Designed miniproteins, single chains. Designs and how they scored, part 109

Each design is a single chain, and the fold is of that chain. pLDDT is the mean over its residues in the fold that is shown.

## One batch from the design tools (miniprotein)

Design m3773
Fold by ESMFold2-Fast:
Structure m3773 (fold): chain A 63 residues (1-63)
Amino acid sequence: SMKKRALELTAKNSEDLAKKYEEIGKQFLAKNTPEHLAKAQEYFDKAKAFRKQAELARKNAEE
């Protein structure tokens, strides 16, 4: 199904974005100052949102 392929691509793109934000968050976390820890949390939260989008897209692709 074309719809299934589109949802799978959406999931993969969201997972790739999540991975990029996770890597940025890790770089801020390594600096270990309160300001950098706050930035790390922002990027981890963004990554979590993209992971959730990917989960929903994959669930919809299974239908």
Scores: mean pLDDT 86

Design m3774
Fold by ESMFold2-Fast:
Structure m3774 (fold): chain A 88 residues (1-88)
Amino acid sequence: SPELAVAYGNLGNVLKSLGRLDEAEEAYKKAIEIQEKLLEENPSEENAVLLSNAYLNLADVLVSLGRLDEAEEVRQKGLDVMKKLKEA
């Protein structure tokens, strides 16, 4: 559900602001899981932007956790989603 993905993204943002970084990671991962399915079912600019933003938010949390290699991998996934959209 698109609404559920937005809710998990918003939950991640709140948890990140509270310094609850492990919980923020899990919330963003849930948003990503839903958004990946939405993009596969309906490859649209809106779904690509939502997925890209969720990856970038997860990368920020991973940076805050000191997990820099994982953060760069996740950030690259977010950028690749947008790059594929521009090349289509």
Scores: mean pLDDT 86

Design m3775
Fold by ESMFold2-Fast:
Structure m3775 (fold): chain A 93 residues (1-93)
Amino acid sequence: MLKEAEELLKEAQELLAKDPENEENQKKAIELGTKAMELLLEKLGILDEKSKKAIELAVKGILARFVKHKDEEAEKLGKELKPYAEHVEEKLK
């Protein structure tokens, strides 16, 4: 695993652990987690258009639900995410 991805994940976890309800910390943690996921998938050679779309939809869904408080938008993004998330899971087998 790339040290950079590990450091980004640790920073994201620390932000969420200290104050999980803070919107700025939530947004920063999402950005850090997104970068870490992209780096990990790229290193594994499985970062493709579908896996990148999965990351994009996951980030947008989290932002819609927890930062923007747009539950309907988050639900639509979650439904669109499912087939792309399954694609990533199949590649990790």
Scores: mean pLDDT 71

Design m3776
Fold by ESMFold2-Fast:
Structure m3776 (fold): chain A 92 residues (1-92)
Amino acid sequence: DGDRARRTLTQILVSLGYSPRVARDAATLGVDAVLGRISPDDAIRRATQRTGLSPDEVRLIIGAVGSLLRGSDPDSVRDDLRRGLDNIRRGL
């Protein structure tokens, strides 16, 4: 469910080097966007303002929520996020 996905994604983001506050805020807004509680554009705007993450990083995090809700393995989601975030940082 959304609460499980939020907790799992928060743990993944912390394991990737984000602070607990940044991880929690990004994961919460990502879940709210995927569940239709807020628009994706609102989630991106709020997350970038609260965390300093780029819009592309937030979109990738929203995608990770979708994968977790579809039953993807958390380790696979972490590996996909690490690659995607590294690509964004490299300007790919």
Scores: mean pLDDT 86

Design m3777
Fold by ESMFold2-Fast:
Structure m3777 (fold): chain A 66 residues (1-66)
Amino acid sequence: SEKVEIIKKFVLRVNDNKLTEKDLEELAEKLGISKSLITKAIEGDPEALEYLRKKIEEILKEEEKK
């Protein structure tokens, strides 16, 4: 799944401190969430982190149903 691959790439790049602006745009477009929300989550906003986590879980569950 393209969405699963994008999520894996995002997690790896966050852990390596190699996340680019293009990675943020790609994740925002594919997950249907705002780039500003992803940025806030990375900066440690707990509400943004929880929302992003729930969106990722929702997408992974939908991919499992296919």
Scores: mean pLDDT 75

Design m3778
Fold by ESMFold2-Fast:
Structure m3778 (fold): chain A 100 residues (1-100)
Amino acid sequence: MSREERIEKLKEELKKLTEEAKKELAKVISDPALLQRAQMLVDLATEEVIELVEEGKSLEEIEEAIRKMLETARKLLPPEAFEVLERFLKKALEAVKKLY
């Protein structure tokens, strides 16, 4: 499989993980404004991970970016919502590791 084909499969896997995370956030967040912010953070994190992979960044650089995303999310989200985003980013990183 070419690297381009592997990146396309990664995008499909990340899209599924993003949809699952958004559904889980809707179960733990009752405030519509907070839910929208949490879902936007999931979308932004997905877009950044895809961009880093397409730019050919190292696994270490992607891991560092995810760590910074988690620090930002911890400050912006209540614990229950943060746990959903943390599980999402952990799964996203495992998907990225399969490419390397």
Scores: mean pLDDT 85

Design m3779
Fold by ESMFold2-Fast:
Structure m3779 (fold): chain A 88 residues (1-88)
Amino acid sequence: MSPLEKLHELVNEAIKAALAGDVAAAEAAAREIVALLEEMGVPPELRADVVAALEALIEATRAGDITGTIGAGLRLLGLLLDIERLLG
């Protein structure tokens, strides 16, 4: 599996866990996403945006905020597209 394929799977896992209210699974996926972004050499600014979106996703999940969870998930998907365009 390529790093981009793994990143796509981890983002899907994080969003799926968050929508299911599984905070622990969302946090585990978030940790793996951050580590993978560092390994891939994603620029610090873009990594910071992903971390902020992941934190928003986890907080919305803890609060049972479905609208916030969807919003953070959509932001993560947008950032994933930015990373894919940057790294190829």
Scores: mean pLDDT 86

Design m3780
Fold by ESMFold2-Fast:
Structure m3780 (fold): chain A 95 residues (1-95)
Amino acid sequence: SEVVKEIEELIKKAEEAIRKGDLETALELLSKALELLGEHYKDLPKEEALKLLKRLKETLAKLREAAEAAGDEETAAGAERGIEELEKLEEELEK
């Protein structure tokens, strides 16, 4: 799936951005990955969608922790909102 590859690449780039301290860039990348997952999850195998959701949630949690440590309240809040949106999507997927 092209969408799966795009989401995985966005997560990978976000992980690199977090490592480099580019927290705003990481949030933009993860927000795009979340948007794509939200738009296309019904077109994906359930197992693949859940796997991507778990990776995205874990990466957003790392971003939130890094942003909190840096005193970046806006990025931390953005990451937390992303986690909340993914939790709602996870509930929808596990119906």
Scores: mean pLDDT 88

Design m3781
Fold by ESMFold2-Fast:
Structure m3781 (fold): chain A 95 residues (1-95)
Amino acid sequence: KDNYINSVLIQSGIIRGELQSMIDMALSQGDTDSAQQLRQIMDQLDQIVQDTIKRLKEAKTDEEAMKVVREFQSQMNQLMDQADQIFDQMQDKLS
């Protein structure tokens, strides 16, 4: 239970750090559109984290907790794929 919540917090912290780094890079290059898109992904991350932690606290069984963790992992992978595509497109424009 607490291990699942701690795992979510650690993973979300790492992802938030990566997103912030991408935002900073976009802004350093004057790409405000990419920075704004990445900021929207960060806002989605915050909402998903809040929902996931709430659901983990409410989970009555390990099966429920594992389902919540799997859904969180899937959502995180999707958000990072979107962020990576934005970042790659930004880099390609400069090349």
Scores: mean pLDDT 84

Design m3782
Fold by ESMFold2-Fast:
Structure m3782 (fold): chain A 99 residues (1-99)
Amino acid sequence: MKATILIDASGATPEQVAEIVRAAGEAAPVTKVRVYDKKGNLLAEAEGDPETLAEAVREAVRKHGPPAFILLEVEESDAERAVEAIRAKGFKAVIIPPQ
């Protein structure tokens, strides 16, 4: 079953959003990402491997400006490892339970 990780990416650079996705992907298979700005507009949505997702979010932030938050989708059994990896990089992140 899939879990969603909500990450505070407020004011993050393109390189920082790529680092968030890469850190999560090193700890667990990340399958989907969504990036939002401070007004709640969807800047990008991508599915695939962590490297594909990292490049997609980097380009989205370069084109559209700084994000507010990122949502990552992982397997529920991997969510704690992914959150720990993101937090180790200095970003605030929480697990949203499956609905």
Scores: mean pLDDT 83

Design m3783
Fold by ESMFold2-Fast:
Structure m3783 (fold): chain A 61 residues (1-61)
Amino acid sequence: TPEVHQKKKQLVIEYTTESINVAGDGFDLLLAGVPEEEVDKITEEKNKEVKENYDKKLQSV
């Protein structure tokens, strides 16, 4: 249905926005002097959470 299509579109926008925010937070950690390898691990874990939330919401549509 058109409503389901719009809801899925909004979920993709939300997922993309949250992923950009995770990248920005990672950049802030790098500027604060956190080692790149540690920042990569933190960013990976946060992106995993964002993806799992997206998948759960997608299943509810």
Scores: mean pLDDT 86

Design m3784
Fold by ESMFold2-Fast:
Structure m3784 (fold): chain A 83 residues (1-83)
Amino acid sequence: KPSPEELRRDAEDAIRSAETNLEKAKQALKEGNKDEAIRYSLLAQFQALVALTLAEMAGDEELVERARKIHQEALKIGDEAEK
């Protein structure tokens, strides 16, 4: 079983990936590219859920909250792109 320290590192890595894809989704939305905005928002949602699971396993409440916020932002961008 991974250590809590390894789980935190993996959660942080997943958060960084989710943040990167969220920024790509926001940029695509700004450019009017709805299909790319949807695609990147879904990738960000998936990575944020991975981060959430790892953060919960690590018992790191701050990382859990960060992952939840990214997931919520990714959902909002996806919803906006569908308009």
Scores: mean pLDDT 88

Design m3785
Fold by ESMFold2-Fast:
Structure m3785 (fold): chain A 108 residues (1-108)
Amino acid sequence: MELVEIDLAAMSEGLQIAARALLAALEAAGKGQEEAAKVINEMLETEAGLPPALIHYGAEAVDTETAAREILDAALNSGAAAALQKLASVAGSAEKIRAAAEGLAAAA
C-alpha cells in the first residue's frame, strides 16, 4: 500500500495536524488516498487560502476518541471544508479522527 505524506515544511503546525486527521477520515470513508489528497488540496486552497501541499500523507498512531465521529460524519455528509473547520476548533482532533476512522472501518 502506497503512503501519501503531508508536505509539513510548507504548512503551519496546526494545519498539518488538521490536514492529517481529515485525510485519515476521508480514507476511512473509502475515498482512497488519491481522492482524499485531491479533496484536501482543494479544501486547503478554498478554506485556508493556501496552495495545495498535501502530496505525501503519513498518518501517525495516536490515542483514539469516539467523539471524532462528529468530524468524520461532517466529512462524509457536509464535505471536507466543514470537517476541516470543525477540526480546527477542536483540540486533539487528530486522535479523535483516528478513533472515528477505525470505528467506521471496523463496522464495515
Scores: mean pLDDT 47

Design m3786
Fold by ESMFold2-Fast:
Structure m3786 (fold): chain A 98 residues (1-98)
Amino acid sequence: MEKEELLREALEKLGEAIKLAFKDKNLEALERVVELAERLAEKARELGLPELALEAEVLVGLALIQIGVLKALKIEPQEASKELEELLEEVEELLEEV
């Protein structure tokens, strides 16, 4: 698989993970989405893919907004589902291959 295709797959999986993390009200998972999306943006910039880097930075912004919302609502931290943990692990593996 081309490096751009690996990063794009990681971006799609991060989009799914952010939805699950917010639905589950899991702050730790949203913080992991921020970290992984920032890594994706950096790798995209290194490969000369500025539009993909911007898409990843949009996910960082969205996750930070959702973290702020959950903190403002004083929602108790909840554990990540297995599905969410598996998605985040798959993203990390994709980023390691790039």
Scores: mean pLDDT 83

Design m3787
Fold by ESMFold2-Fast:
Structure m3787 (fold): chain A 84 residues (1-84)
Amino acid sequence: SSEEIVELLRKALELAKPYLSEEEIEEHEKIIEEMKEASPAEQAQLAAKLISDMINALKAKGADTKPVEELGKEAMKLAEEAIK
């Protein structure tokens, strides 16, 4: 469901927060909130973008990306299942 996708992305964002600027955090929080009203296809696209941005931020700081990657895989699976 969109609620489960939103919860997984919020968890991923909490893990990524130390590696993001305040402006990036606000932008990600806004996108996650907007996902509640988005179509399944739009949710999949937005989730992929958020996960990619968070992983790139973690990699730039030499941090472990695995926890965010795992949450991202669950979110993408739910989004893809909602499309079909």
Scores: mean pLDDT 82

Design m3788
Fold by ESMFold2-Fast:
Structure m3788 (fold): chain A 95 residues (1-95)
Amino acid sequence: SLVEEIKKKIEELKKAKPEERVPLVEEIDRLVSELLEKYRDNKEIRRLATRIGASEGVLLLQYAMNGEIKEENFKKTIEEMEKLAEELEELIKKL
């Protein structure tokens, strides 16, 4: 499923070297966009998916401003993304 692919990519991102992170964030963004299209009429799924997208935006903005995603911001953002992906998976299971 799309949510399982998102969770897998977040786990890959969590383990990624700094130079490998941006392409993985962009891949997560692509999967989140596909999820938003699939569940366009479900407000709660859209809300959680949009929050994952916001977390991605934080990481990409840090990279654009500093040329790197700093470890403290990275760890905090990954933890939020993992939590949101778990909530998203549980919500989809209840459909």
Scores: mean pLDDT 84

Design m3789
Fold by ESMFold2-Fast:
Structure m3789 (fold): chain A 75 residues (1-75)
Amino acid sequence: REKLEELLAEIDRLIAEARANGATRLAAVLEQVRAVVEEGLRNNVPLEEVQQRVDEILAANLDTIRAEATALWPD
């Protein structure tokens, strides 16, 4: 419960940072992740199942994440 609430808060912060830095595609992917975490909180879904669904979204959008995240957080 508390870990999902902390994840939701962190995702909201990352969405705001992505938007502030013009990473709109990354923000859209993070909004999809946020929806899964929020649904998990509302329906008391196990953390492991929420993580699996998040991983599926991230894997499906890996090219977008790589492109936008590298621009936002260069090494």
Scores: mean pLDDT 75

Design m3790
Fold by ESMFold2-Fast:
Structure m3790 (fold): chain A 87 residues (1-87)
Amino acid sequence: MAALEAERERKLAEAEAHLAAGDLKGAILAAVEAYALEARRRGYEEAARILEEGAERVRATEDPEEAKRIAEEAFRRALEAIAAAEA
């Protein structure tokens, strides 16, 4: 578990580094991937799947603003899936 948590922290650090470099798409992708790993670690399989699909769509777009919109939708759906699983 500590090793998986370290992997998530590393991905979040990558997202911050991309933001500092002005690479918004890279930052968004790294953040979505980090939260997909966290969802898997916690056993939220549906949320992880939603975030993994979101990451794939972010990779496919060339527009950083569209990438942000895709990530926001993926996070919203993932949170809804987690809330439903915890109800």
Scores: mean pLDDT 79

Design m3791
Fold by ESMFold2-Fast:
Structure m3791 (fold): chain A 78 residues (1-78)
Amino acid sequence: SNLINQANTLRKTGEGLRPIDPESSDQISSLSNQSIQSINNGDYSKAQSNLNQANSLLNQVSDTLTQQVNKEREKAEK
């Protein structure tokens, strides 16, 4: 259930991004759901691959959002 727990955590984190980045939110949720399906089918390698892709995308989104927040803060404080 470790992989299922990781997939559920990623899905919840992705859903939390929806108001800010709906496209990345949908992609993370899709990858997380595909991971759960792969686990249910016994394809743990595919599940890990999808989870790795979701984590990579989440890291990219986090970096982009940090830059965007800093940019908007500079605009508001100037």
Scores: mean pLDDT 79

Design m3792
Fold by ESMFold2-Fast:
Structure m3792 (fold): chain A 99 residues (1-99)
Amino acid sequence: DKQALTDRFIASLQAMRDFLQKQNAKDPSATLEALIDIVDELIQQAQTDPLEALYRARSVLRLLLQDVADGRVTLSPEVVEQIQAHLEELEALLAQYKA
């Protein structure tokens, strides 16, 4: 059921938020603080419009990874790896929502 997919998406966003908060506590960054704020907004949006929130989450993470690749943003390798893993999960969830 699509509710189970929504619950998995929200759980994934919460896990990402907790990870980002832990990383920001070790090495504070305006980029991490901004990303945490966006993730909090996505968690709220996912409760009413999960498909739109999924598209937004995918776009935000894709653009962030591109900014890191282009040297516009600096993030630790651990944070980059986690963002890549979450993006892969979002792609899988989006495919299941479209089915």
Scores: mean pLDDT 86

Design m3793
Fold by ESMFold2-Fast:
Structure m3793 (fold): chain A 66 residues (1-66)
Amino acid sequence: TLDTVMDQSRRIGMQLATQYGLDDQKQTIADRSVDAARSSLDSGFTPDEALRVGRQVAQNTVQQLK
């Protein structure tokens, strides 16, 4: 479901923030991940594809913030 993809995308973003020592940016990274996954679902991507996009955007956000 949409809620499951959003929850998983948020967790991925939060885990990446913690992994890279960006706990103060945890919410920003998580929100970017969720927004990217939601946008991908709206564009017709599958849940798995949306999660991959969310993870990639979270990783890119981490690179921009460190």
Scores: mean pLDDT 84

Design m3794
Fold by ESMFold2-Fast:
Structure m3794 (fold): chain A 80 residues (1-80)
Amino acid sequence: DERKKASLYAAASILYIGSETSTRLGREHERRGNLELARQYYRDGRDDGLAGAELARRAGDEELAKKNEELAEENARLLP
């Protein structure tokens, strides 16, 4: 179903942008010494990336799934 795949792709793309934005905000807060807020953003980025990867695979987009997983892994590595 092309319509279902398009909806899943759109959702995965939004989660990818969310994960990327959370990573950037986390790094900004970490540079400013706001460590607890930085960790919260890194947790959000990890969770968005994992959710986006699942939806991208369901849409049949393995490249977008891999990009989402790479962002989730990056955010997870930035957590203690």
Scores: mean pLDDT 88

Design m3795
Fold by ESMFold2-Fast:
Structure m3795 (fold): chain A 86 residues (1-86)
Amino acid sequence: MIREKLAEILIELFKKEKREEAVKGVEEALERGVPASAFASALVNLLAELKLFNEEAMRLVVEALGLPEEWVKKTPLELRELLAKQ
């Protein structure tokens, strides 16, 4: 459920950027059973790069990564920086 929702958001964002190769990669990863945490990390990186903020997407990311609820209100850039330190 969370994995599928994260993949759907990634696919929508990649299509807007005309990155058909990346969209295909996400669809193949979903079929291979890649974990929600991997989709969450990819979504955070893309949202930060595009300078997009979406509270629903951030909530799914925070849930998939097991982070405290307070991180839902953080920017994707702040989450990307947290993940880079791991």
Scores: mean pLDDT 82

Design m3796
Fold by ESMFold2-Fast:
Parts: C-alpha cells; structure tokens; sequence
Structure m3796 (fold): chain A 108 residues (1-108)
C-alpha cells in the first residue's frame, strides 16, 4: 500500500519538471516505476490526452480507464474522477492521477 510520502516521491520521479502535467514518456515511466509491463503506455496516454495539455478532463479520464482495460460503471467512474480531482477544477493533473492510481492499486 502506497503512503502519501511514497506518492510524493513517485510524483517527483515522474513529473520531473514539476509543471503538474504528464507527457507520454512520463506516463510510461510511471508504469515502469510501478513494475507494470505496458510497452504501449505512452501511446495510451497520447490517445487519452487528446489535446496534449498533460491533464485529463472527465471524458479523457474515461477513455484512459477504458484503454487500460479498467471497466467501471458510469457511477463509479464519476466517483473516481471526483476523488482524483482534489482541487475541483474539472481536470486531473499529474499529482492527482498518481494519487488516484495508488488508491486504485490499494483496492485491486
């Protein structure tokens, strides 16, 4: 189970420039650090982050989960987005995504 300190370390290792955004290579790096063999991770992020801004809105977040093979009901997806979107700005940044992924790993 990942602690907040471990999540903070993971964010620093992945989001190296500290801008709160993920590029495809940083997203692939996250999966490498978690020990998940996903050679297509960079392509998955590029497909989900359609505008290339490095943050996910709700529709992009749903597409990311689908591409990762995670299939939840619409109600669960809305709950997960709300839990990930800590500041309530309607998008998920690098830190929020990593915290969400750590939370998901605790449940599965």
Amino acid sequence: MLTDDQIDALVAAVDRDGDGRLDPEEFARLFELLGIDRPDAAEIWRKADKDGDGVLDYEEFKELLKLLGVNFSDEVQELLFALADKDGDGVIDAREFIRFWALLMRKV
Scores: mean pLDDT 73

Design m3797
Fold by ESMFold2-Fast:
Structure m3797 (fold): chain A 87 residues (1-87)
Amino acid sequence: SIETARALASVDRTLARVQGKSDEERVVALTGNLAQQLLVFSQEFSEEEIEEVVEAVKTRLGARVNSSLYKRLNEALDGALESLKQL
């Protein structure tokens, strides 16, 4: 979808912006970006549609970042998605 494409483009821009930064700075920047995007999506989309976007983002991150950073980001995304389901 166009929304998934926009989310992936936003992730790609954030990854480019923090290229060469520490893993800690990269985690903070990416988790902040992802939390903001999920908040916006929660206002317009169903839980199923949000889960589809999250899975696309996880796939993109797995292709772009090292395994250690990916594990941290995957955990943060799962936590953010779970928090949205409880609200």
Scores: mean pLDDT 76

Design m3798
Fold by ESMFold2-Fast:
Structure m3798 (fold): chain A 110 residues (1-110)
Amino acid sequence: SSSQEAALKSLENMKEILDQMKKYASPEMQKIIDKIQALLDQMAEAVRAGDVERALELLDEMLKLLQEAEKLALTMEPEKRKIILRRLSLIEASLTSIRLLLRLELEERS
């Protein structure tokens, strides 16, 4: 579906943002980014399989990791903090958009 295609493109964009963030990340932040990247890969597989319920569960897990990343970013040096927080904000916006697309897909199946 068009919703699935849009979700998959958004997941690819988030992977690029996460790779950019790793350049500025502490070792602790890199561990959180690695966990989010693993969840993004699982979410892409769930979306391709049409498992919308699983994709939404994985999205909730990613949102929790984003909150951990935000808390950690606040302890970083000001320049790196700004870069990380801005990118985390973009990822949060992307996840919110995907959540809406996935909910629409669930309604279409009802």
Scores: mean pLDDT 86

Design m3799
Fold by ESMFold2-Fast:
Structure m3799 (fold): chain A 65 residues (1-65)
Amino acid sequence: MLDLEELEAFGRMVSKIAGVEVKFEKVDGRYVVTLTAKTKEQLEVAKIFAKSAEKLGAEVKIYEK
């Protein structure tokens, strides 16, 4: 439903509002999104965003601190 530009805009919004660290990169032609959550609330937000990103063909990594 979202294109890659919309995904990046959505990721920036998630980072600003929820405090989840969001990193976008391309590795070997794959679009990789790295999410870092420091709280359980941030982890749930990261999981929701990850599901959307994966549907667009992105590889998603989630880290807890």
Scores: mean pLDDT 75

Design m3800
Fold by ESMFold2-Fast:
Parts: sequence; structure tokens; C-alpha cells
Structure m3800 (fold): chain A 141 residues (1-141)
Amino acid sequence: SSEEIADLQALRERLQQASEELSRLIRELEEYYENEDWEGAIKVIEEALSLIDRTISDLREFAKRSTDPELKQQLEATIGKLEEIRKELEELLKRLKEAYENKDKEEMKRVVDEILSLLSAVLHIYDLLISRLDQRIDELK
């Protein structure tokens, strides 16, 4: 019970850190978008993808060790959603790089708007998962 609580708290703290890092990256992306700094935007999107990859890895490792069948199923569902969004972001990043090479400003703006929406969805997923972990920790007290 106390060991399970400690493991849940450690995951919760990693997710809180990831949420804060993603919030900063979203703000940076919004600033690059406003300033039409597409090279800066591309770099920040690549950093956001790396962060999502680390989160997926952390969630998979925790799910493997979890003895709670309901929590394990919820984590696996969350991992699936994050992997789908990650794939969409990777495809959009490719489109953004192509639009940048072609100097297609309208396409770059449209693609970054879609990326911002997906990153906001990831942030929401992190916040929901943190809330669920907080509820589970309270139940185990």
C-alpha cells in the first residue's frame, strides 16, 4: 500500500513536470507562430514530440508493473490516444517542413494551428491522468 502510493506519486510528479514543460512549449510555439518564425516553430514541435515519446515510455513502464487491472486498462487506453496524436503530429511536422521549403505561408499557418490543437489535446490528457492518479492515491490512504 505505501509502496504503491509512492509509485503512483512518482508517476504523478513526472506527469506534472511533463504538463508544465508542454505548457511552456505550447506558449513558445504560439510566440513563434505570431512572429512568423517557422524555423523556431519546427524546433519547438520536435521538442514536443520528444516529450510525448518520454511520457509514452513512462506510462508503458508503469503499466507493466501495475497490479491494478482497472488502472492498467486506463493507462493502456491513454497510451493508445497519445500514440495516435503523436503520429498525427509527426505527419503535420512533415507538412510544415515541406510548406517552409516552398515558402507557403498560408499552409504553414494552417498546419501550426492544427499542431497547437493537438498539443492542447495532449495537455488535457495529461491533466485528466494526473487527476485520476490523485483520486487513486486518496483511495489508497
Scores: mean pLDDT 90

Design m3801
Fold by ESMFold2-Fast:
Structure m3801 (fold): chain A 73 residues (1-73)
Amino acid sequence: ATLTVTADGDSLVVTADIPGAKTYAVLVDGAAAAVAKSTPLTVAVPAGTHTVRVKGVDENGRLVGEAEATVTT
C-alpha cells in the first residue's frame, strides 16, 4: 500500500494505491472525511498538523489495507 499526502493551501491532496481496494475511506485526525472509488482526492482541513489515514475496502466490504501519513498545512 502507498499513500502520498500534499498540502495545497487549506486543503490536502490525498493519493493512495492499495492492492485489491475498490473503495478508499479517508480519515483526517481520526474523523471520516471522504469516501471515493479512486484517488487523488482533495480534502479541506483547518491550518495545522494533520494525520491522514486511508483504508482500502474490497467489493465485499473487507479491509484489504491501510496507510497513514502526517502533513502540515
Scores: mean pLDDT 81

Design m3802
Fold by ESMFold2-Fast:
Structure m3802 (fold): chain A 79 residues (1-79)
Amino acid sequence: PVVLSPEEIREAENRALEIYAKELYPDKEVIVVTSLSKEEIEKAFEEAKENGAVLIAGALKDSPVYDLVLEALREQINK
């Protein structure tokens, strides 16, 4: 059995999301964020828009920030 700390799980998720996002959007820069507040995610999303990048959150699905990032990412993709 592998015992990972929450920090290690978060890092592994970030790395996986970065790889998957790069496969889905090979021509776009990917920005990965973790453990951020709602305000910090909004700022990261604005920076991603300025750079033409895709914003991905490395967070557990039960995290309150996960839904916020999915909503922001969905808006960026639909544009």
Scores: mean pLDDT 55

Design m3803
Fold by ESMFold2-Fast:
Structure m3803 (fold): chain A 63 residues (1-63)
Amino acid sequence: GAEVAARAVAELAERAGRLDLAAELRRQIENGKPPSTRTLLRAAAESGLTAEEVAAAVAAAQA
């Protein structure tokens, strides 16, 4: 679901050194308001992460 996808992207961001993005995504998850897939892709792109990296991380977390 949306929480699993958001958590996967937060972990990807942390590994890529994007600690601010990772913290913000985790904050949204803890508040029960995980961002949508569209919002995750936009935030990741703005932080220098590719759509392919995001898709791979989400797929692995849902497997």
Scores: mean pLDDT 79

Design m3804
Fold by ESMFold2-Fast:
Structure m3804 (fold): chain A 99 residues (1-99)
Amino acid sequence: MEEEVERIVEAYRQWRKDTGTEGLPGAKEYPEEFLRALVEFLLSNPDKEFTPEQLYEELKKRFPEVTLEDVEDAILDLKRFLRANPELQHLLPKLKVKP
């Protein structure tokens, strides 16, 4: 689990650099920790579907500065990343998030 989470987070960071989606250097200092926590939580519950609100309630316990909008944006961006990476597309069904 931990190694899989680390691999996904590093691949996501590389994808953002390669695609230019990392708009401003140093614009976000916590996205990696936040994304790691999000990925870890979702992978630990692969058969469960969550709403952005449910994920926000869980993540705000560790990251009180994070907003619901940040969670929604992170989920959308992560799904875009997975769709763009064929090797990781098998993880997309595990990221079950209700609208």
Scores: mean pLDDT 67

Design m3805
Fold by ESMFold2-Fast:
Structure m3805 (fold): chain A 68 residues (1-68)
Amino acid sequence: SNELKEEIKKIVQEKVNASDEEAERIAELVLEGRGGHAASLLVFELKASDETAQEIGKELHKLIKERL
């Protein structure tokens, strides 16, 4: 849903300096089941640390499991 996408964007932007467009792309990849691609963008394009990317992944997994 659009609400879930916005919550994912917020989590990403709280931990990484991502634009609205970049955060939306991450949210779309995660919701499409492309978490590995999303993690690659976080680390290589947005320059998140491995620790930060893991924290985001864990928080998003919990959020999606609770909402879907």
Scores: mean pLDDT 82

